# Ledger of designs, part 23: designed miniproteins, single chains, continued (4)

Each design is a single chain, and the fold is of that chain. pLDDT is the mean over its residues in the fold that is shown.

## One batch from the design tools (miniprotein)

Design m12766
Fold by ESMFold2-Fast:
Structure m12766 (fold): chain A 66 residues (1-66)
Amino acid sequence: MTIADLTPAMKMSLRVMAGVVPDGTSVDEAMNHPGTLSDEEQQALLEKIRAMADAGREAAREIAAE
């Protein structure tokens, strides 16, 4: 399991959260136009979002990157 194995949408989401993508790129943008995600990829992304939402209570900036 590596970043290279993720879809472009998931990679963009991780990069946005890490703050390494250009301004104007967001998780929302990647999610709205990710292309086609497999059921497993969608499930993994949803679980990550849920975990991030919980953690985001401490780090509001993480949620703001959405």
Scores: mean pLDDT 52

Design m12767
Fold by ESMFold2-Fast:
Structure m12767 (fold): chain A 74 residues (1-74)
Amino acid sequence: GADEIRRRAEEALENNDAEEGAKAAIEAGKLLMEQGLITYGIAVILRGIAAELDNDAEEGAKTALEAAEKLKKL
């Protein structure tokens, strides 16, 4: 759920773990797609993939946190 994704994103940011941040963002994007936000979910997944390729833990974590907030409002 949203709280689990938030926790994982915060841990990824603390550990400077670009791979874990990206995984959290990709999972959040998939959950957004399941809730009917197809285009938004795809955009979140692509941002997660790009963050992992760029080794950007901050961008991955930020993407996951924004997606978790969106999920919480649904």
Scores: mean pLDDT 86

Design m12768
Fold by ESMFold2-Fast:
Formats: C-alpha cells, sequence, structure tokens
Structure m12768 (fold): chain A 88 residues (1-88)
C-alpha cells in the first residue's frame, strides 16, 4: 500500500541518517565538545523537520545510537545525545 511504502522509506531514511551520525561522532575525539555539539545540533534540526509520527521513529533510532556509543566507550557523545532526548 502507499502508506506501507511511506513507512518503509521513512525507516530507511532515518536508519541512513543514524548511520551517518554514528560515523561522524566516531571520527571526532570524544573531548571535542564543539564538534560533538555541532553534530547534535544537526540531529536536533533533523528532528524538528519531521512529523510527530516520524519523530517517534527518529527517537527510537537516537536511543539505539546512544546504546552503541556507550558500548564503544564514546561517553561524551552518548551523554550529549541523552541530554538532547531529555530536553524534548
Amino acid sequence: SPEERRRLRRKAEISEFAADVLQRLMELPDDDEEGLKAIIEEVKKRFESLTPEEQREFLEAVRSLIDILEKMGREKAAELLRKFVESL
């Protein structure tokens, strides 16, 4: 159905964005607060551009990113993403 196709495309786009954000956060030193905050600001702007339904799926992807970053020892990046989620 057109609705099912829209949901699948939305999930794919969110997953691709999350993968890009993960890569960029991993490429920065965890003590580069300005660089990390710039990426978090892009995450926030992307979130604000989404519909309420898309925002729910996006937050699920962000929570998965936080878990991955914590497991990889990227504590500062994980903390900044957590603060973003808590500020909503």
Scores: mean pLDDT 82

Design m12769
Fold by ESMFold2-Fast:
Order: structure tokens, then sequence, then C-alpha cells
Structure m12769 (fold): chain A 69 residues (1-69)
């Protein structure tokens, strides 16, 4: 349990799928989904998770997803 709610996980999975990362599932923790893509480094994951709130986390996810797509 990564501490994120189901709605945040669903939104994160939608963002990942928009950028072509298809091996993702909203029932999995966000960290597991990011690792499953094989495209996000540990530093990228830490950057996303260190964001102060949901909006900042999802913005960082979109930024990195676009760059890594």
Amino acid sequence: DDGFDAAEREEAVAILREHGFLDVDPSRPLTENLRATGRFSDEDILRILSARDRAARLARLRELGERLA
C-alpha cells in the first residue's frame, strides 16, 4: 500500500496509458505500475513521489510520461 487512493491510481494509470505504457493496472500501487513500464528510473519515481500533493504528483507524471513515451 503506497498510501494513494483508488481514484488517484486510476488517474495515474490513465495518464500512463495516454503515453503508451500499457502494462499498468489501477489495482496495483503507483510505484509498482511505474516500475512495470520499465521506462521510469528510480530517480524519476522518487521525483513523482516526493511531490507535495496529488496535483503536483500527476503533473510530474504527465511531464515524465511525455518525455519517456
Scores: mean pLDDT 78

Design m12770
Fold by ESMFold2-Fast:
Structure m12770 (fold): chain A 79 residues (1-79)
Amino acid sequence: MSFEDVLEGLVEAARNGDEEGIREAIEWLEENASKLKDRKEEIEKAFNEAARIYGEQGKEELAKRILGLGSRVLRKIDE
């Protein structure tokens, strides 16, 4: 699975209410965190887009949660 496929999958999972797809994308990003130091902006944009999609659906608590998960992924990359 490519990095681009993972970010696209994250956004699509948010659009479709696919909780497993969200989990799989986050697990992949955390497992590959050491390789993603130059990709932080793309990751942040993908999580912001997922949060925007949840917000447009009226799912404000899920929007907050996905932003928190994005922050967790970015912290893992900075380790």
Scores: mean pLDDT 86

Design m12771
Fold by ESMFold2-Fast:
Formats: C-alpha cells, sequence, structure tokens
Structure m12771 (fold): chain A 82 residues (1-82)
C-alpha cells in the first residue's frame, strides 16, 4: 500500500508533465501498472529493480522515457532501504 501510493504519486506528476504527449502517457500508465502488479504478486524489490534496469537499457535514445523509468526505479530503491 505504501509503495502503491508512491507509484501513483510519480504517475500523477509525469502525466501532468507530459499531458500533451499521449505515447508517454501510455508508457507511464503501463509502467505504473507493471510495478504495482509485480508488488501484488510478491516479486522481490531487487527483482523489480532489475526489470526496470532492463527497460532503461531498451530506452537508450529516448531521454524522456529514461527519466520516467529512473524515477520509478528510485521509488523502489527507497523502499528497499526500509
Amino acid sequence: SSLEKKIKEVEEKFLKKFKDNPLLQQAIKTLSDLVIKMAEEGVPLSEMIEQLDILLESAKGNPKLQEIIEEYKKVLEEEEKK
């Protein structure tokens, strides 16, 4: 629940930032849904972070998408420190 709230806050911030970019809005929603689903299925935080690292590698050449993925990864890293 704490993780889901933080993910939804990041989603809302980026949806506002990229309100005029429907492709990035779809990517943001998809990324939020992916992270929340993994958390609900009990995937370890370390494995979720590894999945986001794979997505970051695939997003090379798209700096806006990299920025989005890096912020979601940062949320997971902060939760892992607890």
Scores: mean pLDDT 85

Design m12772
Fold by ESMFold2-Fast:
Structure m12772 (fold): chain A 58 residues (1-58)
Amino acid sequence: LREKVLEVLEASKAWMKPENLAEQLGVPVETVRAILDELVAEGKVEFDEEKGLYRLKE
């Protein structure tokens, strides 16, 4: 699942909502948020707190 989240973010190269990722992957939004937060902690994904959006960190 974590790898699939990264693949979607890499393919889009855009800011994405957790809800949109959850819909695309067919999993609960809470599961996607947990993975995204882990990836942010690892420095692989960037989080925009003002907009609630995520993207791959360059």
Scores: mean pLDDT 79

Design m12773
Fold by ESMFold2-Fast:
Structure m12773 (fold): chain A 81 residues (1-81)
Amino acid sequence: GPAVLTLLVTAEPEALDDAVRAVRDAPGVTGVEARRTGPSELLVTLTARDLDTLQRALGSALAALEALPGVTDVRLTRLEL
């Protein structure tokens, strides 16, 4: 069944849109919802077809987020199957 994961992303305010885009562009991501929780904080929820796809998508998303100069921290907060 679908797998859902929520990340807490800490970034410079100008990098938040790029952070959402990086997650959305990860291969295998079927849905992204983003909620700003502070001036430098974003909760990003990503959905994939299954857990194996989600794990690969997470790897790609994390690599893209770490490459963004304005992103300072990324934490996995919740996983739902």
Scores: mean pLDDT 87

Design m12774
Fold by ESMFold2-Fast:
Structure m12774 (fold): chain A 99 residues (1-99)
Amino acid sequence: MIEELKEKVIELVRELYGDEAAEAVQKTLDRYKPSKEAIELLVEELQRLKDAYERAKKSTPEQKEAIDRAEKIVKENREGVLKALEARILTVQDEVEKR
C-alpha cells in the first residue's frame, strides 16, 4: 500500500518534472521515509498540479506559451527544481508530524 503511494508520487513527478526529478524524489522518499499520510498529501498535491497543468494546456494560446516557458525553466534549472521538491517533501512530513 505505502509502496503503491510512493510509486504514484514518482509517476506524477516524472509526468510534471521529468525522469531526473522522479529519480531524485525516489531517493528523497527512500532517505526520509515519510509517513503514509505525508505521501497521500503529496499524491493529492501533485495530482492537483497535473490537473491544473492539463487544463491550462488545453486553454488559450497565452496559457500554452506560459506552460512552454515553465517547462523550459524546469529543464534549465534542474538543480533548483530538485532542491524545491526535496524541501516540499520535508515540509509535508513536518506538517503531518505537527498534526
Scores: mean pLDDT 75

Design m12775
Fold by ESMFold2-Fast:
Structure m12775 (fold): chain A 98 residues (1-98)
Amino acid sequence: TDSQKMEQGIGQVRRIFDQYFPQMQTAIDNGDNQRFNQVVSDFSTQFQGLIDNFTRTYGPGIADRVRSLSNRIVQVWVDTYKVPSDVRNYIIQQMNQT
């Protein structure tokens, strides 16, 4: 079902988030803009690769829903850890590059 495809997709997204969010947080806490930009770039590349794979495997409808839910997960993370709104907007822009 589409719900099962989305659940599998979100599982893979969570693995990427678990890898990169701690690194982003560390860079933010240290004021290391160069490290932060590098981590966001690496995250964006991995995330876009995942969405491209979902588009090929499940179609654009499922891929779009996974992308939308992923954006919400980022919003929850930035709200929870009190990440500045400009940093939030930068991450969202990078992960949604067309």
Scores: mean pLDDT 82

Design m12776
Fold by ESMFold2-Fast:
Structure m12776 (fold): chain A 57 residues (1-57)
Amino acid sequence: LLSYSSFINEEADNIIKDPSVKTVVSGGGPLNPEVREKLEAAGKKVINIPFIPQGVT
């Protein structure tokens, strides 16, 4: 899953419930530490990228 940090902060519980999501890539800003901890505790790999990938609008 690739999305903005704000979206991931808001939708963390829904991401945790989705077993098809194995990796969360956060871009465009800081990820809430509590959200990151919840995602990692649920077995998700979390990556924060300072730049938004091309083709995402």
Scores: mean pLDDT 70

Design m12777
Fold by ESMFold2-Fast:
Structure m12777 (fold): chain A 63 residues (1-63)
Amino acid sequence: MKKIETIVYPAAFDASEEGLKRAEQAAENAKKKYPGSEVVLTRVKTAPGKPDAIYLSLKKEVE
């Protein structure tokens, strides 16, 4: 039976134009490093008046 493990990268990015570009670049790098895994960018609302945060998560199957 295969299990799915989720690895959350420690980097959070702002949902600004620059932050989005950085998050997309990190996602592409993660796809190159783990080509068989699902890479997910999640946008999370923070505090009112603060920009949203984008988190990079990697899902991989394990034996």
Scores: mean pLDDT 70

Design m12778
Fold by ESMFold2-Fast:
Structure m12778 (fold): chain A 86 residues (1-86)
Amino acid sequence: SEKEELLKRIEELKEEVENSERLTEEQKKVLLEFLELLEKYIEENELTEELKEVVTNLLDSIRYLLENPNEEAIERLAGLTELMKQ
């Protein structure tokens, strides 16, 4: 299913984050925590076309951050992670 393919992309991205030589350990923790929350959200909710587009764009943005680390962008993801936990 499209949902299973998207969840697989998240797992693959988590592995790439863990193996990144460009990210600090703190930055890896932020990205991994965010990806884990995103994975849980997708598993628990219906995958609409709008949600699929938003998630796909978000995964592409995180992939870009792996190649081009940006402290401000990663800090914003940390803030979003805390908001999503509430």
Scores: mean pLDDT 83

Design m12779
Fold by ESMFold2-Fast:
Structure m12779 (fold): chain A 90 residues (1-90)
Amino acid sequence: MLLDIAQYFIFQEIAFSESGEIKEEELIEKAAKRLAEELGISMEEARKIVEEALKKLIEEGDLLLKDGVVSLTDKGVERFSELAKKILAS
């Protein structure tokens, strides 16, 4: 599903950061660019999807947003692994 792919790209960008944390605006831009390229959609559409996916992950406790910086929680690490299996198995 579209949301699963967006969540996966969000998790990947955080995991690929050297510190394990990334500014919210940088995360949205990077994940949206990857989503737009993967799906052939506009950057405006990709940003909206990524923003909704990010909001959901924060609300569910999979990501922590503090002072404009996003990081993975232990719950988020588990969810990232589950999403990777789901996406790679399709």
Scores: mean pLDDT 83

Design m12780
Fold by ESMFold2-Fast:
Structure m12780 (fold): chain A 62 residues (1-62)
Amino acid sequence: SKLDWIRDFFDTDGDGVLDEEEIERIKLAFPNLPEEVFEEIKRTGRITDEAAQAIFDLLFGP
């Protein structure tokens, strides 16, 4: 559910696919996100489980 919450938050169109503007918003919101995670989002057009976990860790982790 936490990973789905993160996905839904950034997928404003609800189509399950991130457009370029949505991906740029993620980068602006989380500049400390590892480059490999950001590349994974760009490659898949989705927030993967790995990307969602990384974002969650930035918000609530160490």
Scores: mean pLDDT 70

Design m12781
Fold by ESMFold2-Fast:
Structure m12781 (fold): chain A 74 residues (1-74)
Amino acid sequence: SAEAERARQEADRAVEEAERVGRSLSGRSSLNAGVAAGIARIVAAVGQVAGEPLEGARRAREIGRAAVEDPAGA
C-alpha cells in the first residue's frame, strides 16, 4: 500500500516539523505549534479511518506549515 505508506510519511513529517518548532519557541507561539501538531495527528488518523489516508496526510502537512508560518493564527 504505497498510498498508505506515503500518507504516514507525510503525516509524520508534518507532526515532527510542528513539534520541532514548538519545542524551540516559547509562550503562545510554542503553544500554538503544539496544538497544530495535535490537530495534524487527529486529521491524519481520521484520514486513515475514513479510507482517505493521502488526503489526511495532505491536510496534516497544511496544518503543520500554517503553524510555522502563522503560529498566532493556528
Scores: mean pLDDT 63

Design m12782
Fold by ESMFold2-Fast:
Structure m12782 (fold): chain A 81 residues (1-81)
Amino acid sequence: SEAEEKLKELLEKLEELIAIVKEGIERGYISEEEKKRMEELAAEIQEILLELRDNYPELMEDPELRKKIAEAQRLLKELYS
């Protein structure tokens, strides 16, 4: 379904963001190219989240989505601390 396709796309983008942040934490820095990619991913993630909230609000309660969002938020806080 369209809803399932949007959720999968969102999860894939969250996984990419998580991977970049984890690698940056391990190296102790983020490159300018990685910062740009993170900004692009953040914008795309926000767009899909807004679309899901407006059209498929039940998917906002998806356990895997909630888990990935929480992981991304935790890692970003660690990176910028």
Scores: mean pLDDT 87

Design m12783
Fold by ESMFold2-Fast:
Structure m12783 (fold): chain A 84 residues (1-84)
Amino acid sequence: SLIKDLDETIEYLKSIYPSLSPEQQELARRAIGLIEELKRLLENNAPFSEQRKVLAELQRVMLELAELLYGVTPELERVRASLA
């Protein structure tokens, strides 16, 4: 389920957190907060427009974290273009 996938993502981010730089830790904290907010909106059947706003911000934060972890790759540049 989507909620299970979100929970697994939070646990993954928490597991890598101690190995991250301070900048990466800040993005990881922001991502966890946005995932928790998205879960809350899903559990409360919030309007789709509210869910979409949180998802869009989460996608941007996760892309920034991925770019800091892996560098700017052609794949990540394509992902960034798709979010514009």
Scores: mean pLDDT 82

Design m12784
Fold by ESMFold2-Fast:
Structure m12784 (fold): chain A 82 residues (1-82)
Amino acid sequence: EKEKKEEEELEKAAKEIAEKTGIPEKTMLEIFKQMRELQKKLDELNAKNPGVETPESKELRAKLGELLNQLRKLVEAYEARQ
């Protein structure tokens, strides 16, 4: 039940940001969902192996950084249109 509410809140947040910025809602929602999944996996690995960087955690961090960079580029594109 709690996870379903959190997903609904994520959808609402993506919709609000899309409405506010003009970025497509689908694009924002997809990026947010992917970032959340990667963060959850990274948190799980860090909980099991605190203070140790594994090849898997390094790959997850790289993917998370790439998604964050994509989001930043979308925000910059919106700013250029204002």
Scores: mean pLDDT 75

Design m12785
Fold by ESMFold2-Fast:
Structure m12785 (fold): chain A 80 residues (1-80)
Amino acid sequence: SLLKLSDEEAQKIIDILESEKDKEEAIKKISEFLLELFPELEEETAKEIAKYLVDNRDIILSLDKESQIKTINDILAMFS
């Protein structure tokens, strides 16, 4: 099934991207959050998604809120 976040769930990822400046810690927090939401998701896939989000942090955070949420969900769709 397609991985998709609610606005509230995507906002939690945005909050991590804004607050957690350490790359490895941000990847860990986001991957753990994704595994909590999608228990059937493979740990390695969750880490790949988290790494992609963290690598694109500056671009994501430069967007308006609606575009941030859309971009995060578009990234998740790439891994579904």
Scores: mean pLDDT 87

Design m12786
Fold by ESMFold2-Fast:
Structure m12786 (fold): chain A 77 residues (1-77)
Amino acid sequence: EEIEKVVKAVREAAEKYGPLALDFETARRIAEEILGKDHPLYEEAVKAAVDELGRIREEYLAKHTLEQLKEEVEKIR
């Protein structure tokens, strides 16, 4: 489906450039490039793109925080 294409493109961009290198404007632009502004599902695709980028960033930051906590524990020992 068209929204799935947008979500996949956001995931691929995050893998290629890094999750924190992408802003929500870039996610919106990806939806625009795939569907176009005049598409009936454009607003839903933008929401899906932004939500997926947010999810990817949250997972990335959670992993990074766990690594930082591990490093602090290792320094104590």
Scores: mean pLDDT 75

Design m12787
Fold by ESMFold2-Fast:
Structure m12787 (fold): chain A 87 residues (1-87)
Amino acid sequence: MSPEELVEALREHLEGLIKKLEEYSKVAPPKEAVELLQKMIETLREDIEALREDTSLDPELREALIEVIEEALKRVEELLKKAEEKE
């Protein structure tokens, strides 16, 4: 897998995950939606930290992967705010 293919694969995976989270947050009880979204935010933050510490990755690839996860993190944080407003 090329660096570009890896970045696109991660972006597509996270896009699918966010879409499922958006759909779930519309039908789930507010408390359960908030708890799930908080756990996802923590996981994404841990993934960013792990990538920053991974010296085996090409620096340009590492930055591209971090940017994709940071974009996903912002979208999940927005979903959390909307879920908290319904609580």
Scores: mean pLDDT 82

Design m12788
Fold by ESMFold2-Fast:
Structure m12788 (fold): chain A 84 residues (1-84)
Amino acid sequence: SAVEQAANDLLQTTQDEAQRMLDAARQSRDKGLQEAGRASETLTRQSNNLLSLAEKEGKVDLAKQAVQQAVGLMQATAREMEKL
């Protein structure tokens, strides 16, 4: 389904963005913060699209779970960046 594909894309994109944030932060704090800003914008856009699709297919709980996992990963990544 479109919702399942969008949820998988959200989680994969979030993993890739998390790695980019950490790699950038290891080079400089400012670069890490710039990548974190971009990742936040991408997460917001993809989450809104996923939730909109999920309302049409009646799969809102699956979409909410994927968004929660993505947000959790971003928060954990931000904490790791603070240690660098």
Scores: mean pLDDT 88

Design m12789
Fold by ESMFold2-Fast:
Structure m12789 (fold): chain A 62 residues (1-62)
Amino acid sequence: MSLDELRAIGGSAIAEARKLGLSDAELAPYREALGSDDRDVVEAALRELQRLVAARSPPRVP
């Protein structure tokens, strides 16, 4: 994937994390990392963000 594609996926993951109750302050380091020109930094941030989203999967309201 291109760096821009990773950033787009990261933006979606940030939005999902916010829906799951993560605060903007908790997400700020990931937002900053996703703005990096370093692919490894962006990929690491995306992986951690996806892990946080998965860990905070509460039961959905029907």
Scores: mean pLDDT 76

Design m12790
Fold by ESMFold2-Fast:
Structure m12790 (fold): chain A 69 residues (1-69)
Amino acid sequence: SKEEELSKLDIVPEAEELLRKAKSVKSAYSDEIASFYDTELKELLDGLNTLRRRLEHPDHKLVKVVNTK
């Protein structure tokens, strides 16, 4: 499934690339919109990175809770 592949394929670098693009747009366009992407994408990026790391190097308790389709 896409959800499984996204968590395994290290979506973090892809999200970081989007953040880089958003910052570039900020210089040319609305600061408000660029700020939204910077903040929201950073939070999503951090969450995805944490989940990905836990899936790749699982600790004792978390493995059973993670549902991979």
Scores: mean pLDDT 58

Design m12791
Fold by ESMFold2-Fast:
Structure m12791 (fold): chain A 68 residues (1-68)
Amino acid sequence: SAATRATAYAEGTRGALAAGLSEEEARKVGQAMADAADATNGKATGVEGAALVSERAREAMERARAAG
């Protein structure tokens, strides 16, 4: 849902900013979390769904940090 996507985006952005990333990089992490939440919407909400969301968010955050 749009609400789930918005929540994931906000959490990802906040986490990235707290970790010291720029606002631009934080937006990329937020978007990755929102996309992951959409991909798992309504079906893979257990361990598999959580792992997918976490994996995509972490990958986006790591790439943002590596890029500077």
Scores: mean pLDDT 66

Design m12792
Fold by ESMFold2-Fast:
Structure m12792 (fold): chain A 76 residues (1-76)
Amino acid sequence: HMLSDEEIRGNALLISLAVDITLLKKGAKLTPEEIERIKRRAQEALEVADRTSDPNLAAGLKAAAEELMKLIEKAE
């Protein structure tokens, strides 16, 4: 089994989003610049979810991005 570049990128994004979600849930103080970087990662995750042929990765990325955006809205 060889992971494609898109699968590697998608899994890396999923891990990054999971870290961001954990930090926001713990009430981490984020700067506006940090919030904008997280928003960009969430948007990229949605784009990768639309492109990937892996339905589990697509579902995970979409769910993580939606949860992250919801937490950002609550923090603003």
Scores: mean pLDDT 79

Design m12793
Fold by ESMFold2-Fast:
Structure m12793 (fold): chain A 72 residues (1-72)
Amino acid sequence: SSELEEELKLAKEVLKKLEEILNEPSLSPEEKIEKIREFFSELAGREFPKPEWNKEEQEEFLKKLKKLIEEE
């Protein structure tokens, strides 16, 4: 089924892009969140609001997201 193939391909592309952003050593936590926001805004066809998080909340979100992606 082409539908499942397209969904799997999109899922792999999303995971790869998120992993690339999360593992980029040159980006700050704020810059990583902004890249993720831009990426999902493009995928959804609408702008996702910028989260009003402090630095600790930004780092915690990125840590949780990385763990979620690494869980099989």
Scores: mean pLDDT 76

Design m12794
Fold by ESMFold2-Fast:
Structure m12794 (fold): chain A 94 residues (1-94)
Amino acid sequence: ATDEEINLGVGQIAYAVTLLAVRHGHAEEAVEFAKRLIEKAKYDDERAWFYVALGEAYKALGKTEEARKWYEEAIRLSRDPAVRKYAEELLKEL
């Protein structure tokens, strides 16, 4: 595995942890955690997943316009079809 593949795997786990925090009522903590993940991300596709996580945390806080912004940023940044498709689906649910 390359460093990129390892970092993407770690990114997916960090994304899942962020979503679990949101689902358990820790959306404000999830926002701060996702922001730190974005700062540490090395790859655009990894960072795009963290943009999706940040958007979902803002949606849970009722900040719909912030959620939309971060889903759109994920779509713009990512070349991964899976990230783009998922972010587009989340935009339709806003």
Scores: mean pLDDT 79

Design m12795
Fold by ESMFold2-Fast:
Structure m12795 (fold): chain A 87 residues (1-87)
Amino acid sequence: SSMEEKLKEMEEEVRALEELLRKRFAEQADRREELAARLAELAAPYRAADPRTKIELQAEFYGEALGLPAEEVERLVRLQLEFLELE
């Protein structure tokens, strides 16, 4: 089915993004304390947020704090919105 095939494609994209995030965190190891502090600041807003706002907060962290390229942040947002639509 097209839905099952789309889910498999999304799972493969998730694995690619996980590898990208792993590499990016490794590259930012010297900023680990700064990144942890930023995550701590976002924790309470994130817990209180609706699902779409949670995605926006994640995009802010990955884009602004972690420094992920805009195209990769857009891919992450799109993928999470697609998963949200399947719920």
Scores: mean pLDDT 78

Design m12796
Fold by ESMFold2-Fast:
Structure m12796 (fold): chain A 103 residues (1-103)
Amino acid sequence: SETTEAMLEMIESGAKFGNSTAQYYMGLIYYYGELGLPVNLEKSREWFEKGGSKGHSTSQYNLGVVYYDMGNYDDSIYWFTRSRDLGNSSAGGNLDRVLRAKS
């Protein structure tokens, strides 16, 4: 719909201008396939990396999730460890899951 397309364009514009919350939302849009876009894990990773590199804590957590789904367990462990160290208790459970999947 035109409303869905306008919402996507507004979020993408904010994300391209460096808004870390908008970068986080772009990551979610590609991860779940929202606002008329198909799922794209690589684009989801790129957007969460932009937000996470700027210190956006939820982007750092979701970066661990995306890397796990892509089968990149070493980067998944790295980002979940950072998220856990910032106080995210959910990251600890996800770390255990990734460590079991790795061996």
Scores: mean pLDDT 87

Design m12797
Fold by ESMFold2-Fast:
Structure m12797 (fold): chain A 65 residues (1-65)
Amino acid sequence: IEELVEADPSLKNTIRGYLVYSLADNYIRTGKLPESTVEFAKLILGEAEAEEIIERAREILKQYL
């Protein structure tokens, strides 16, 4: 998956957008960031990319709070 994402930048952006939205949406509904989704992001994109996405989701959450 990581190799596939690196080969297609548009696919990488689509996955990043989906994860950011999913994390923010779940937090708004449940009041917490789901650990399983965080772990999934790290597994698919790698730790550095997942950390950036999580930080982006936190920025979105601040706008709702």
Scores: mean pLDDT 66

Design m12798
Fold by ESMFold2-Fast:
Structure m12798 (fold): chain A 78 residues (1-78)
Amino acid sequence: DKARQQKLLQEALEKVREAKRNPEDKKIIDEAVEALLKAADESKSSSLQTMLRGAARLVKEGKLEVAEKAVQVALEQV
């Protein structure tokens, strides 16, 4: 359902924003990655899955600003 997908993407966006505030905290980074991968796995769109998995990799690489923008774009598509 769109409502569930939108909620998961919103939760992932919040976790990415927490990671931006605490970029040295590995636990917060891991939580953001996990939220993004969960949103990807529950998505019905292959392009959205690819985008969210890409965002998770960007979070791991410390590219948090680019990851946040990717999640915002994903939210606009749901």
Scores: mean pLDDT 85

Design m12799
Fold by ESMFold2-Fast:
Structure m12799 (fold): chain A 95 residues (1-95)
Amino acid sequence: SKKDELERILSESEGMLTIIDDLIAQADAETDSSQIKTLVSTINSLISTIRSMLSKAQSLADELNDPNYRSQINSLQSRLDDAESRVASLSSRLD
């Protein structure tokens, strides 16, 4: 069902955000600029993947007309924006 697909996307997005948090923590502890660049590249790829998934989730939420799902998607988008800001700070350390 559309609800099951949406809930799967939301669950997968949560899991990927946890991976992003772990990778950011690794990059914060890393001193090798080449390894930091690789981690930043990986994190940015994951952020792009989640944004695409959340775009599909938004479409499904619109079809279901459920404000609770829209609220959950908005929360995940805010967490992605925070992660993107944290990654930009990591990239600034390489200059």
Scores: mean pLDDT 88

Design m12800
Fold by ESMFold2-Fast:
Structure m12800 (fold): chain A 68 residues (1-68)
Amino acid sequence: SARERLVELIVERTGLSRATAEEIADAALSIPDPTRAGVLVYLRLVELGVSEEVAAEIARETARLVAA
């Protein structure tokens, strides 16, 4: 599912806990607009200390999953 793919991507790329990844994924996937969903993920990850490069990669995949 889109949720599981996004959760795994966050955990593997950032080392954040599965619980935190699930919260972020659930929040993002509740937003029907792909750009807004991606922006939420980007800002949340950067706030948690994830690099802007990694946050942007995950945000792009989030937008792609929401648009599908």
Scores: mean pLDDT 87

Design m12801
Fold by ESMFold2-Fast:
Structure m12801 (fold): chain A 83 residues (1-83)
Amino acid sequence: MLTEEMRREIEEAMLKRDGSLLSPETKRLILQIMIKLASEGKDFVEALNFAKNSTVEEVKEKFPNLNDDEAEALVIMGKYFFL
């Protein structure tokens, strides 16, 4: 499960457009999401657009290689990235 601290880091980093606010652990999580999406030929920005209006379950159905924490992080990133 994604920690409260990781959720807050992602929200603030997306709102402020500042990746330096992400811990090394959260950066690794996001990097793994990007790698998994790229391995399936999926565009990261298109994935964010899908995820912003999706539940964690819908994200996992669309991107079955993502685990629960990765799917939750993608939903949070999508919601705040386009805000």
Scores: mean pLDDT 84

